Designed miniproteins, single chains, continued (3). Designs and how they scored, part 32

Each design is a single chain, and the fold is of that chain. pLDDT is the mean over its residues in the fold that is shown.

## One batch from the design tools (miniprotein)

Design m9151
Fold by ESMFold2-Fast:
Structure m9151 (fold): chain A 81 residues (1-81)
Amino acid sequence: HHMEEELRAEREKRRKLLEEFIKNSPGLTDEQKHLLELSDYITDLLRGGSEEDKQRLIEIAEKLFTDPEALEAFKAEVESL
C-alpha cells in the first residue's frame, strides 16, 4: 500500500508537469495533439531519471513554453526529479 502511494504521488507529479507543459504552450492546437501522443515519451523520460533524459525534457520545454517564470519553475521541478 505505501509503495502504491509513492508510485501514485510520483505519477501525479509527472502528470502535473505535463499538464503545466501543455498549459504554457498557447497557440499550439496541433502541437497540443502532438504533445498528447508525446506524453508516453515524456513520461518515459521522467521515469528514466538520467541526466540526459532530464536535459532533453528541459530542451523541449524551452522551445514550447512562452512564460519565462513557468519555464524556470518547470526546469527546477525536472531537476528535482
Scores: mean pLDDT 64

Design m9152
Fold by ESMFold2-Fast:
Structure m9152 (fold): chain A 80 residues (1-80)
Amino acid sequence: EAERLVEEAERLALEAARAAAEGDYERAAELLERAAELLEEAAEIEEEKGTEEARELAERLREGARRARELAEELRRLAA
């Protein structure tokens, strides 16, 4: 389940990159915000497993979500 959420987030990030390349910054930002939500859900699932490895993965996933949101905010500024 967590792996499927990460795969979906990666797919959305690739779609966001394509949208940004085409100048559709608003769509790119929306896709990155959705990807961030999925990464946070995946991090929650991993953290519940209670292993050191899963906690480290959850932390990396949360960092990925934070960076995706930061990029989405930058893209929204460009869309203005």
Scores: mean pLDDT 86

Design m9153
Fold by ESMFold2-Fast:
Structure m9153 (fold): chain A 59 residues (1-59)
Amino acid sequence: SKEAEELYKKGVEAIKQKKYSEAITYFTQALKLDPENREARFNLAKAIQELLQEKLAKE
């Protein structure tokens, strides 16, 4: 859907800004509307991994 595509684009922009928590939220919302979007699934996994890396570095 157009809404899913717009949410996906916002997620990609959040990744570029290293705002991984925001990216996770946008990709999750995009996948609720379009569950078969493989690019959104891949970028969601990447955003989660980056966020975990940041949290682990602070422990």
Scores: mean pLDDT 84

Design m9154
Fold by ESMFold2-Fast:
Structure m9154 (fold): chain A 55 residues (1-55)
Amino acid sequence: PARMSSSGTPPPELVAALDAAQAALDAAVAAGAPLEEILELAVRFLEAAVRYVLA
């Protein structure tokens, strides 16, 4: 739908979800987590990013 709101920012919950997913992924990579865990976190991050972009 066309966005005509004064604020063009996504809901703060989507921003927080994206930030949390990014932090979790970064922490897992830094900790040397198994590839399986990193892939699961990467999928969650991508889902959050898609929701953010489409909002």
Scores: mean pLDDT 77

Design m9155
Fold by ESMFold2-Fast:
Structure m9155 (fold): chain A 65 residues (1-65)
Amino acid sequence: MRKLVNVKVAMEIVAVSYGVKVRIREEDGTLVVELEGDPDKVEETAREIEEIARSAGIEVRVRHL
């Protein structure tokens, strides 16, 4: 379904806006998002990503690198 693609794009845009590097992997309908950058920016990015996933009804796991 196109929903996962749209959510991934939204997450990538958020990460870029915070200057955070992002890698997204899909496992059994769950998105695994790896964030790399300044710790304060990573925390803000993680919160935005969680909000996007919650609004879309998609499970997400965020990993800080």
Scores: mean pLDDT 80

Design m9156
Fold by ESMFold2-Fast:
Structure m9156 (fold): chain A 81 residues (1-81)
Amino acid sequence: AGLDTGEPQAQQVAAVLEELGITVTGARREGDKIVITGTYTGLQDPQTIEDEILENVEGVKSVEVTIDDANKTVTVVVTLE
């Protein structure tokens, strides 16, 4: 947990990421976008993360997932409808 946003979409995205084995480290809102950061172990596929968010989170227009495998970090940018 540790989410500082009251946005239901931020909480839903964090839940999806945690189910995929990603530890959510931060979430913030920037205009019509929610930016969520996390860390992981092993391997993560950005397309799988995107697909799971689009399937499980409502009110989302688009999802951008960036993986930094060298640092084992992920950044998810969700654009709200």
Scores: mean pLDDT 79

Design m9157
Fold by ESMFold2-Fast:
Structure m9157 (fold): chain A 58 residues (1-58)
Amino acid sequence: EKEKLLEEVIEYETLASLYYMKASIAKLAGDEEEAAKYQAKGDEYLAKAEKLRAELEA
C-alpha cells in the first residue's frame, strides 16, 4: 500500500540522518575510519529512500 511505502521512505530517511549524525560525531572525535563507515551507511539508506520516494510519486 502507498502508506506502507511512505513509512519505509521515512524510516530510511531517518536512518540516513542518524548515520550522518554519527559520522559527524566520529569526525569531530578524530575517528576518520568510523566517520567514513557511518557516512557510507547514511548514503546507502538515503539512496534507498530516494528510490522508494520516486516509486511513491510515480
Scores: mean pLDDT 84

Design m9158
Fold by ESMFold2-Fast:
Structure m9158 (fold): chain A 50 residues (1-50)
Amino acid sequence: SPLEEARRELREAYRRYKEAQASGNVDEFKKAFKELREAAERYLALLEAQ
């Protein structure tokens, strides 16, 4: 389902965010943080549409 897909994307984005945080690379961190935010917003929108 779209909700399950969004949940997987959120989990994967969080994993990438943690990796970027550990890397100490600011550009990688910014990218991962934006991707995490987008995944979280998508997941929230789908929850609200249920």
Scores: mean pLDDT 86

Design m9159
Fold by ESMFold2-Fast:
Structure m9159 (fold): chain A 76 residues (1-76)
Amino acid sequence: SPMQERIGELMQRAVETGEGEDVIEALELVREYYADNPLVQTFAELAIERVEGRRLSVEELEEVMRESFEEAHALM
């Protein structure tokens, strides 16, 4: 899928640069691709809020993604 390829490219760039902006763009595409999935919508919103305005290491990015998913699941 062209959308999945674009998400992968943005995530790879975010890992290389540490730029939260690239992660946010990828998460917004994830929300569009999974528009009918409430868990994915909540996860992406929480992850965007946690990444916004930050420069992240790979470990910090992994922690944000894990914590955002855990919190989204707990809200369901």
Scores: mean pLDDT 82

Design m9160
Fold by ESMFold2-Fast:
Structure m9160 (fold): chain A 60 residues (1-60)
Amino acid sequence: DGIFLAAKGREALEKGDYETAVKLLTEAVKILSARHSESDWAVQEAKELLEEAKKKLEEK
């Protein structure tokens, strides 16, 4: 489920596992965007976390 994947992605991001965070958050955004509008809080939050994870991965 998209909410669960977003939560796991956030956990991975907090632990410094940026590769896992990007993978989980990418799937979360896909699932949430398919079932919710782009203005939904869950979609926006997942996208924001994904961008942060991508930035951290590139900084490695």
Scores: mean pLDDT 77

Design m9161
Fold by ESMFold2-Fast:
Structure m9161 (fold): chain A 57 residues (1-57)
Amino acid sequence: EEEREERIRRTAEALAQNTVDSLADQGITVTPEQRAAILQRIEDALRAFEEETEKRK
């Protein structure tokens, strides 16, 4: 199920970038360490959500 992990990574990266861009528009600078933490949290949440969705089918 490597396709699922790749999809999760791509989606998490896009969401993390969108979050960073939105914060920058408000004058908030996100450090690389903070961006990595945001990315990891989104990735973990998406993985958990995908697992729960699979269990329902």
Scores: mean pLDDT 78

Design m9162
Fold by ESMFold2-Fast:
Parts: structure tokens; sequence; C-alpha cells
Structure m9162 (fold): chain A 61 residues (1-61)
């Protein structure tokens, strides 16, 4: 389904962002990696993504 495709794409994008975060803050990256593995819905992945993006912006400021 389109929902499964969107979930897979969002998960892949999140994993890429986590890899970038791991170069600066490996502990934070590991925390978010665990959250991604626990996420079962697209809504849950989007929440994890939004929170990680906020953390990533703080690290770059």
Amino acid sequence: SSEDEDFALQKANLESLIEEVSKVDPELAEEYRKRVEQAKTLEELIKVRDELVEEWQRLQS
C-alpha cells in the first residue's frame, strides 16, 4: 500500500539523518535509532523525525 511505501521511505530518511547525527553526537543517534525501531506507524515515525530535526538544529547552532 502507499502507507507502507511512505513508512519505508520515512524510515530510510530518518536512518540517514541519524547517521549524520552520529558523527556529532553518537549517544543521541543511538537513542533515536531505538525510537525508530520501536515506531510501528507513519505518525510515530513523523513524530520521531520532527523531534530529531529539532535536536539536530540545536546541535548546529
Scores: mean pLDDT 84

Design m9163
Fold by ESMFold2-Fast:
Structure m9163 (fold): chain A 106 residues (1-106)
Amino acid sequence: SEAEKYLEKGVEYLRKGDFEKAIEYFNKAIEIDPKNGRAYLVRGAAYLALGKYDEAIKDFEKAIELDPSLKPVALYALSDAYIRKGDVEKANELAEQAKKLEEEMK
């Protein structure tokens, strides 16, 4: 789909470390397909890399809401965001939830 092509371009820029350009393409993917949980997950990763922790958290939570199959990976990402915010207790709780789900889902 057109949304998937924008998502692929965003991921290319994410790999190159061009996080602002990655977000631009993820925004285009989300405008076309606002229910694509993966687009929110990867936009959250770009926000996290830019130090935009609250935006990253919101996107990771939206990814879980839209696509529960992303919950293990999104919970690890949320854990990373909370560590970077200094909330180690919350980060540990999220990582343990992710680990448990990952072991159940493979």
Scores: mean pLDDT 90

Design m9165
Fold by ESMFold2-Fast:
Structure m9165 (fold): chain A 84 residues (1-84)
Amino acid sequence: VPKEVLLAESAISMARMAAFVHIKDEEVKEKVLELLEEAEEAARKGDFEKAIELLEEAKELAKKAGDEKTAKALENAIKVIKEV
């Protein structure tokens, strides 16, 4: 597995953990976790542009739900992927 894919998956996994712990709205949590699963699959296939799009969508959902901790974790994941 390329190092870039491992770094991307690691960053997304950390964001998924933040979403699971911090998002209290179950509907928003389910949508964010679904987007993160799709982002992990895109990153694994080397489609980093798609992964970033999915993470940006998840970040906006977290922000609208008032969960700044998850939004920050998602922003960090986006930065990591943009640097690979």
Scores: mean pLDDT 83

Design m9166
Fold by ESMFold2-Fast:
Structure m9166 (fold): chain A 60 residues (1-60)
Amino acid sequence: APIDYEEFEKKLKELFKKNPNISLEEVKEIVKERYKEMGGIELSEKELELAAKALKEQFL
């Protein structure tokens, strides 16, 4: 089942705390899975990269 945004954010923060050197590719996969769970939304590779970079900048 899709999790709410607050729960997703907390899980991301925990993951980044455990692995501060997490790769961009791993973050892209997390974003891809989240968007599919929320509404079957498929992001392009560029959109995934931009979202993953933004999340890494915000939380790392």
Scores: mean pLDDT 74

Design m9167
Fold by ESMFold2-Fast:
Formats: C-alpha cells, structure tokens, sequence
Structure m9167 (fold): chain A 92 residues (1-92)
C-alpha cells in the first residue's frame, strides 16, 4: 500500500513538473518520500526528498525528512548536515 501510494504521488509530481508548477511538484515528491520512509525503503525516500529540494530549495520539511532517512540508514554525519540545513531554511 505505501509503495503504491509513493508511485501515485510521483506520477502527480511529474505531471506538475511538466506544467512548470515546481512548488506543487516538490510537495508531491515530499509525500512520495514519506510513503517510502514508512515502507522502510530509505534509499527511495532519500531520492524523493532530494528531488523535492531540487524543485523547491526552501522546502524545510524535505530537508528534515532527508535527515531522518539518513539517520534510519545509520548515516549520522549526513543526517546532522540535513537537519542543520532544515534549521537554516526555517530561520532564514
């Protein structure tokens, strides 16, 4: 179920990207990442969150969740970097 929802959200994100609606596309990539994270597919979650950040560099939630995904993989140094970036975006 979570993997199917992630795929549905990616499809919506790609549609918004084609329309030049980058904020909406970023939101749907963030949602897809959340479903991958819940499914335990941390590598796919990271890919989706990175895509959300590419489309909206001020999407603080994507930085926060990217850090969480790295933490789940045991990549503590990378997790701390992305948590710091989330704080920077939220306080800018």
Amino acid sequence: ENLKKAEEYIKKAEEYEKQGRLDEASFYWLKAGNYYLEAGDYEKAIEAYQKAIELDPRNAQAYLNLGLAYKKLGKTKEARYWFWKALEIMTA
Scores: mean pLDDT 87

Design m9168
Fold by ESMFold2-Fast:
Structure m9168 (fold): chain A 79 residues (1-79)
Amino acid sequence: MSEEDFEAEVYLALGEIYRALAKMDAQKGDLEGAIESYEKAIELYRKALSLATDPELIAVAERNLKDAESELQKLKEQL
């Protein structure tokens, strides 16, 4: 694993944490907090994708980014 791939994994993990927080906030009815957490997750996934060179890591980051963007879009439709 390269240093870039290691950094990408760290950003991916942080993005996963923020995405999980966003889902919890949405379940509690904190739609604004959920939106902020999804936006942070998306930013972190984009950072991971910019650093990742491993094809499997790239695929995971792309999928998580797409899922987070879709979840954020659905949440914004509730406002």
Scores: mean pLDDT 87

Design m9169
Fold by ESMFold2-Fast:
Structure m9169 (fold): chain A 74 residues (1-74)
Amino acid sequence: MDAQGKKATEEAIKRVTEAVDKNKDNSVQALKEATKVLIEVRDELRKLGFSEEQINEIVREAARAAFEKLAEIE
């Protein structure tokens, strides 16, 4: 992955984990907000010209981080 893809992955993970942390008092709301952030990240990456393969890799890594964070709440 090039430097731009690596930065996009790190920012996606940060955004989704911050969404979970902000909503940690309600696990259902945290899941909904994390899902919304993942969709927004996916759409932003498409607009920036990332390939579907790169988008899938970035979103998968961010989703994994979100689920690990959600497990800490429950």
Scores: mean pLDDT 81

Design m9171
Fold by ESMFold2-Fast:
Structure m9171 (fold): chain A 93 residues (1-93)
Amino acid sequence: SSAARLAALQRRLAEGERRVEEETVERLAKELGISRAQARELLNMSADDFRKYLKEKFGFTDKEILDAEILIGVLEVDRAVRLTVLRLEAKRA
């Protein structure tokens, strides 16, 4: 049925989006040596809050903060590309 196909597409899209988010969080956590929960918090912070959090909570140097900002930039671009591909595939399926 059309409802069953729509439900299957929604589940597939949701699973794909969840996987992209989990992989982004895991990569950030591994690269910064922090927990997945902390990585998830960082990805939802403003740039100012992000710098303050790393400096105050983990004692990151200005160089380490810059390296972390570059890493987040790379991960955000990768995440955006992967989510865009998933959404385009779902719309055409």
Scores: mean pLDDT 82

Design m9172
Fold by ESMFold2-Fast:
Structure m9172 (fold): chain A 55 residues (1-55)
Amino acid sequence: SELHKRLLETIGRILRAIGDIIEAELKGDEEALKKAEEELKREKEEFKRLEKEFE
């Protein structure tokens, strides 16, 4: 279903954003860290929205 595809895509983007946060922290790149945190926040909101579709 389309909802399953979007959910998996969103999970993939969340995992990538977490990886970006870890990499930015290891490098001490504050700009990259902020960007990755903002991206994670956005993807978490999308995941939350999609979860409501499964109720």
Scores: mean pLDDT 84

Design m9173
Fold by ESMFold2-Fast:
Parts: sequence; structure tokens; C-alpha cells
Structure m9173 (fold): chain A 67 residues (1-67)
Amino acid sequence: MLEEDEKALSPERVRAFLEEALEQITDPEDKERLKKWIEEADKMSLFERQAAVIEAATLLAIEKQKK
């Protein structure tokens, strides 16, 4: 299980997901938060990368609700 999480939550995959989210998010504060996570992805623990992905997915859901 942990090994699968490491593969799914690699810094490269997390950055790719966050960059895609950044293109869809309109709120300036949320964009700045995503940019920081993209920059720090290589320094993040597995738990921190998982939290970043969950937060980014939540921000995307909020953006869709603004429609």
C-alpha cells in the first residue's frame, strides 16, 4: 500500500496535477498556494504531497460550484 502511494504521489505526478489545477483555478490566493506546493513538491513528505493533492482537488470542486 505505501509503495503504491509513493508511485502515485511522486513529486513529478503531484507537480503535473497541481499545474493542471493551477490553469483552472481563478482565485489569486488559491493560485499562490498551488504555486508554492509546485515549487516545494521535491521537499515534501509523502503525507504533505497527499494533502496538497486533496487540497487542490477541493479547490477545483469549489471553482466548479462558482458556475
Scores: mean pLDDT 75

Design m9174
Fold by ESMFold2-Fast:
Parts: C-alpha cells; sequence; structure tokens
Structure m9174 (fold): chain A 55 residues (1-55)
C-alpha cells in the first residue's frame, strides 16, 4: 500500500501522463505500479509509468 504522500505523487504523475495523451485511469494504474517498483522514487516511477504507457 502506498503512503498518503506517495498516493498524492501518483495522482500528480497520472495527471502529467494524461496530459501527454494517456487515459487517466491507465496512467494512474501505471503510476501506482511505478511507485511500488521504485520504492517511492517519483522520478523512477514516472519513467516506468511512461514506458509502460508509451514505449
Amino acid sequence: MLSEEQEKAVEKTAEQLAALGADYEKAREAAIRGYERGGGNGSLAGAWASNELFG
């Protein structure tokens, strides 16, 4: 389970990915997975989420 701070960071990451053309729901799921895999690192989470959705 993500912390409250990580959950807010996930929402922000999902919004950024949605702005790039991803579906918000899919972006949020990818961001959650990225944060879990990255141990809470926002930069790494965003990179992995972007790769999952776009590459």
Scores: mean pLDDT 75

Design m9175
Fold by ESMFold2-Fast:
Structure m9175 (fold): chain A 79 residues (1-79)
Amino acid sequence: ELDRQTAEYYREIAELAKEGRLEETAKRLEHAAEHLKSSKNPEDQEIAEQLKKAAEYAKKGDGEKAAELLEKIAEKYEK
């Protein structure tokens, strides 16, 4: 199931953020955001913006806010 795999992927990145692996968190999120940004689906574009925000939090040293955002994104795919 693609949605479940996508949710698991974002939860793994949230764990990296909580562990303080902020460079890897930001890189993974930027890569995911660029992929979704090419979609013509408005929901994918919204998620891409949220992923970019999470990457910005990670770059600023705020792993907890990055993780919170990623957990919210993962919940969208678990439905």
Scores: mean pLDDT 80

Design m9176
Fold by ESMFold2-Fast:
Structure m9176 (fold): chain A 55 residues (1-55)
Amino acid sequence: SKLYEEAIEAVENEDYEKAKELLKKFVKELEEKGIEIPDELKDIEKALEKIKELL
């Protein structure tokens, strides 16, 4: 959750490179914990675009 919150903050600051890296780390953390990856996070570029649209 914290990694995802930090990714949203990075998008708000227009630091899209950092946001992508944080989203990748968040997906990896979910996979390591055995949590099913949400469809919106399976494509990091689309996840980033969706967050930008919500802000």
Scores: mean pLDDT 78

Design m9177
Fold by ESMFold2-Fast:
Structure m9177 (fold): chain A 85 residues (1-85)
Amino acid sequence: SEVTRRAILAEASATVLEMHVNIDERYNIVPSEEELERLLRKVEETIAELEELRPQASPEMQERLDEALEVLEEVRRRLEEIRAA
């Protein structure tokens, strides 16, 4: 279904955002202020998409979306910590 496709793509976006932060940490890459703002915006947009899709998703997909939301909340906290430094 269209809802399932949107949910899977949003989950994939969450994974890519987590990978970005993990790569930067692993290779000691310090993001610019502009890059931090773009990443935070993308996190907020992905969270909004996941929250919109959740009530329309199957129970199995809801579990996956909840896990993706938890990942994004952690990514957001890590990005906010970098910005505050």
Scores: mean pLDDT 89

Design m9178
Fold by ESMFold2-Fast:
Structure m9178 (fold): chain A 55 residues (1-55)
Amino acid sequence: MVTPIDKLAAQYREKIKAGVAPHEARNLEEFIRKLTLTDEEVEKLKQEEESRRAA
């Protein structure tokens, strides 16, 4: 893994596989989804969130 995002995603995936609590697992799944997305997809999601908050 050459990018920091890939490293973080791998760490969280290992925690989930190790049996993280259900409520924590849901949050980690959402974080991993964002972290495992391509740079373009991550940027798009960030822009959407910023637009919603700016409204």
Scores: mean pLDDT 60

Design m9179
Fold by ESMFold2-Fast:
Structure m9179 (fold): chain A 86 residues (1-86)
Amino acid sequence: STPLPAEELELEVAEVFAAMVAAIRKRTGKATEADVKLLERAAEVAKEAGRWELAARAYRELAEAYELLGKLEKAKEAREKAEELA
């Protein structure tokens, strides 16, 4: 029994972060700067791992979080990044 490759483990963590923040956001109808940081981390790890679809998903969730925080220009940029990676 050996540990999972670092890249594979980080990718799993990115998926968990994206899903967890999305669920919290939808459940409470609120977002925080901490939610934004989790989604930024998820997108970064997914991009480094070459998982473009996962990175696009993280950017879509990030855009929604920014909209909820009233950061509309950042939300637009995140949405555009998601579309580039889709």
Scores: mean pLDDT 75

Design m9180
Fold by ESMFold2-Fast:
Structure m9180 (fold): chain A 68 residues (1-68)
Amino acid sequence: AKAVVTALSEEEVELTTDEDATLKGLSGKEFKIKGVLKGKVLDFLGDVTFADGSVKKTNDIVEEVISV
């Protein structure tokens, strides 16, 4: 299972996953991800849980995409 976070602006990011996943943000909101999800940085900081039960932190994924 893989996820990639792309910074779109100071306040907005795109989260892309290779499979269905659930994001639980630090705001307490939960989002179901089916390929791609766009939204605010604060809602997307947290844990991405994949269908196999593996978990990745969005902060660790952000470093895979250099915004320029």
Scores: mean pLDDT 62

Design m9181
Fold by ESMFold2-Fast:
Structure m9181 (fold): chain A 75 residues (1-75)
Amino acid sequence: SKLEEADKLEKKGLEAMKEKNFEEAIRLFEEAAQLYREYDPKKAALSLLHAAHAYNKLGNREKAQELVKEALALL
C-alpha cells in the first residue's frame, strides 16, 4: 500500500539522519510526506517536520521554516 511505502521511506529518512546524511534524509522525508498526504495528513506533517530538522542541520533555516508552515497547514 502507499502507506507501507511511506512508512519505509520515513524509516530510511530517520536512518539517514542518524548517519548525518541530511540531504538524503530530506529527499526521503519529502517523498514520505507526499505519499502520506492523502491518507494520513498527521504523518505527512511529521515527515515534513523531520525534513525541516534536516534543513536546519544543513544551515538552511528558510527552507526549514517553509516546511514547518506546510506541516502546520496539514494539522
Scores: mean pLDDT 90

Design m9182
Fold by ESMFold2-Fast:
Structure m9182 (fold): chain A 84 residues (1-84)
Amino acid sequence: DALRRAAEYAERAAEAALAGDYEKAREYLIQAAGAAASAPDAEAAERVIALAFEALEAIERGAPGEEVARLAREAAEVAREAAA
């Protein structure tokens, strides 16, 4: 399930961000967006992709890891709910 994969990657992104590993956080956010893009639920896919890109922009702005993790976890929650 594409949305379950997106949720897994988004959770890993949140963990990486909290650990200060922003390179890994970026990789996982990109993978989460890519997985979501192949989901048949277009509305859920769009929301997950938007949140993943907001998290990527937060990294570029130098936001705290907690803020990046919050956005990534919100993406994971949307993906998990839509996959259920």
Scores: mean pLDDT 87

Design m9183
Fold by ESMFold2-Fast:
Structure m9183 (fold): chain A 60 residues (1-60)
Amino acid sequence: MHTLTVNAPSEEAAQKAADAVKERYPDVTVTVSGKTVTLTSDSSLATAIGAALLAIGESV
């Protein structure tokens, strides 16, 4: 299990990041709490890193 956390500049940015990750990485568990996006992959660290990079890109 690989968990990464991304802190977005706003709750709207966090939601957009989460939605983008759900679309591109449907096997990644995404949770949003305020401005924080938590990404969990049980299969691959590379998948978790990819999802986190997408979340960072969408949240700026």
Scores: mean pLDDT 77

Design m9184
Fold by ESMFold2-Fast:
Structure m9184 (fold): chain A 68 residues (1-68)
Amino acid sequence: MSREEIVRKAAEAAANALKAGKSDQEVIDTARSVPGVGPLEATIIVSAVKEAGYDVDKAAERALEELR
């Protein structure tokens, strides 16, 4: 998968976990369950999802900017 596809999948997983009322740790662990997502990347993606109001496309764009 491309880097963009990996980040988008992680953002979708994080957004779904947040909407389901999961704990911060469970949300981060859910993002990290996506192949290619490390601990730092998961934290950045979760932050981006919260900042984007759970909009997956906007969250993925924000996370990709922070990851370079």
Scores: mean pLDDT 81

Design m9185
Fold by ESMFold2-Fast:
Structure m9185 (fold): chain A 55 residues (1-55)
Amino acid sequence: MEEVLALAKETISKAISLGLSKENAFLVAQLTLISRGVPVEVAKEAAKEALKELE
């Protein structure tokens, strides 16, 4: 779980640094986690938590 959150944070941070909106960064993080085998619900929660910690 900690690894999933760390990956979500890295993905969101990178997406925002590339000029993506928070909404698009959130979607990219979810898709990245799902592509690595993370269940959809877990990916959503990790991406949500990562966004909160970056605000």
Scores: mean pLDDT 80

Design m9186
Fold by ESMFold2-Fast:
Structure m9186 (fold): chain A 78 residues (1-78)
Amino acid sequence: KLLEEGEKALKEEDYERAVELYLKAIQEDPNNAEAWLNLGKAYRKLGNESMAFGAYAQALRLGADPEEVRKGIEEVKA
């Protein structure tokens, strides 16, 4: 539910709410690579590059697809 609400916030360009929802998801499951990946996307949309890269690095450490992390860092279209 938190991941779904976060994805909806990202699509609605409510990036601050997306960060809040993904941080709650991470508090419930800190090993959720998808939550860290999407947190990185939200931070990047807010222009917080340092926080975005930290979240992407954590997602990669937890087993996120390296190509998805790379695309997020480069902001290339999926």
Scores: mean pLDDT 80

Design m9187
Fold by ESMFold2-Fast:
Structure m9187 (fold): chain A 74 residues (1-74)
Amino acid sequence: KPLEMGLAGKESYIEPLIEALKDPDEEVRIQAALALGVIGSEKAVEPLKELLKDPDEEVAETAELALELIELKK
């Protein structure tokens, strides 16, 4: 369901972070996953689930942690 109120602030931040989850640099992907987890956006859940399939163990572990942080806010 699209939101038309106030997406410019948080979604503008979330969109670059979601794009960073696909960065070739593993450190960038780790930082993006952590930031999305701290923000706790439900929109990050699907991208983070895709990141769980990442061949890098640290990236996958960080994605799992980020998903747990989002779940804890519920």
Scores: mean pLDDT 74

Design m9188
Fold by ESMFold2-Fast:
Structure m9188 (fold): chain A 66 residues (1-66)
Amino acid sequence: PLRLSEEERERAIEGAILGGASREAAEAALAAAEAGDASAASEAARYAAEALREIGDEIQKELDAR
């Protein structure tokens, strides 16, 4: 199961919403991954990896603007 800290969980949900996912879908995916649903965990991990790359790009843009 994918385990995230409290702050990382909040950031992941916000990032998913910014990326176009609904709040319901983002929360369901994280909850299923945390509960140890192997099928949902595999999809959540793949989705999280791609979302993290896009979020990283946006964070870098903001840092570069500072």
Scores: mean pLDDT 64

Design m9189
Fold by ESMFold2-Fast:
Parts: C-alpha cells; sequence; structure tokens
Structure m9189 (fold): chain A 63 residues (1-63)
C-alpha cells in the first residue's frame, strides 16, 4: 500500500524531470531512487521493477 504510493510518486517525479532535463538524467535518477527505496525496505523489488519499466517508457515518450 505505502510502497505503491511511493513508487508512483517517484515515477511521476522522473517523468517531470524528463520534461525539464531529458530522459537520460530522469532514468538515472529514477533507477537510483527505486534502488534506495528497495534497500530501505520501503518498496519491494517487484513494485520497483514495474515502476522502473513504466516510468522509463513515459520519460522517453515526453522528451
Amino acid sequence: MEGDRLAQRIADEAVELARKKGAEEAIKWLEEQLKRAVERGELDEETAETALRFATRRAREVE
């Protein structure tokens, strides 16, 4: 429940970052944020992988 909200927030921030600075910077930031969240136990690996895949696609589409 909390992890899904966190993953969505991180994904949304990455898409906005892509609009301002480009997809490469946004994807790098996204990968780092999701990895840290999993390491902190705030997010499970499956949710993080789903968010990464979805947000990476969205970031590339908005650049």
Scores: mean pLDDT 80

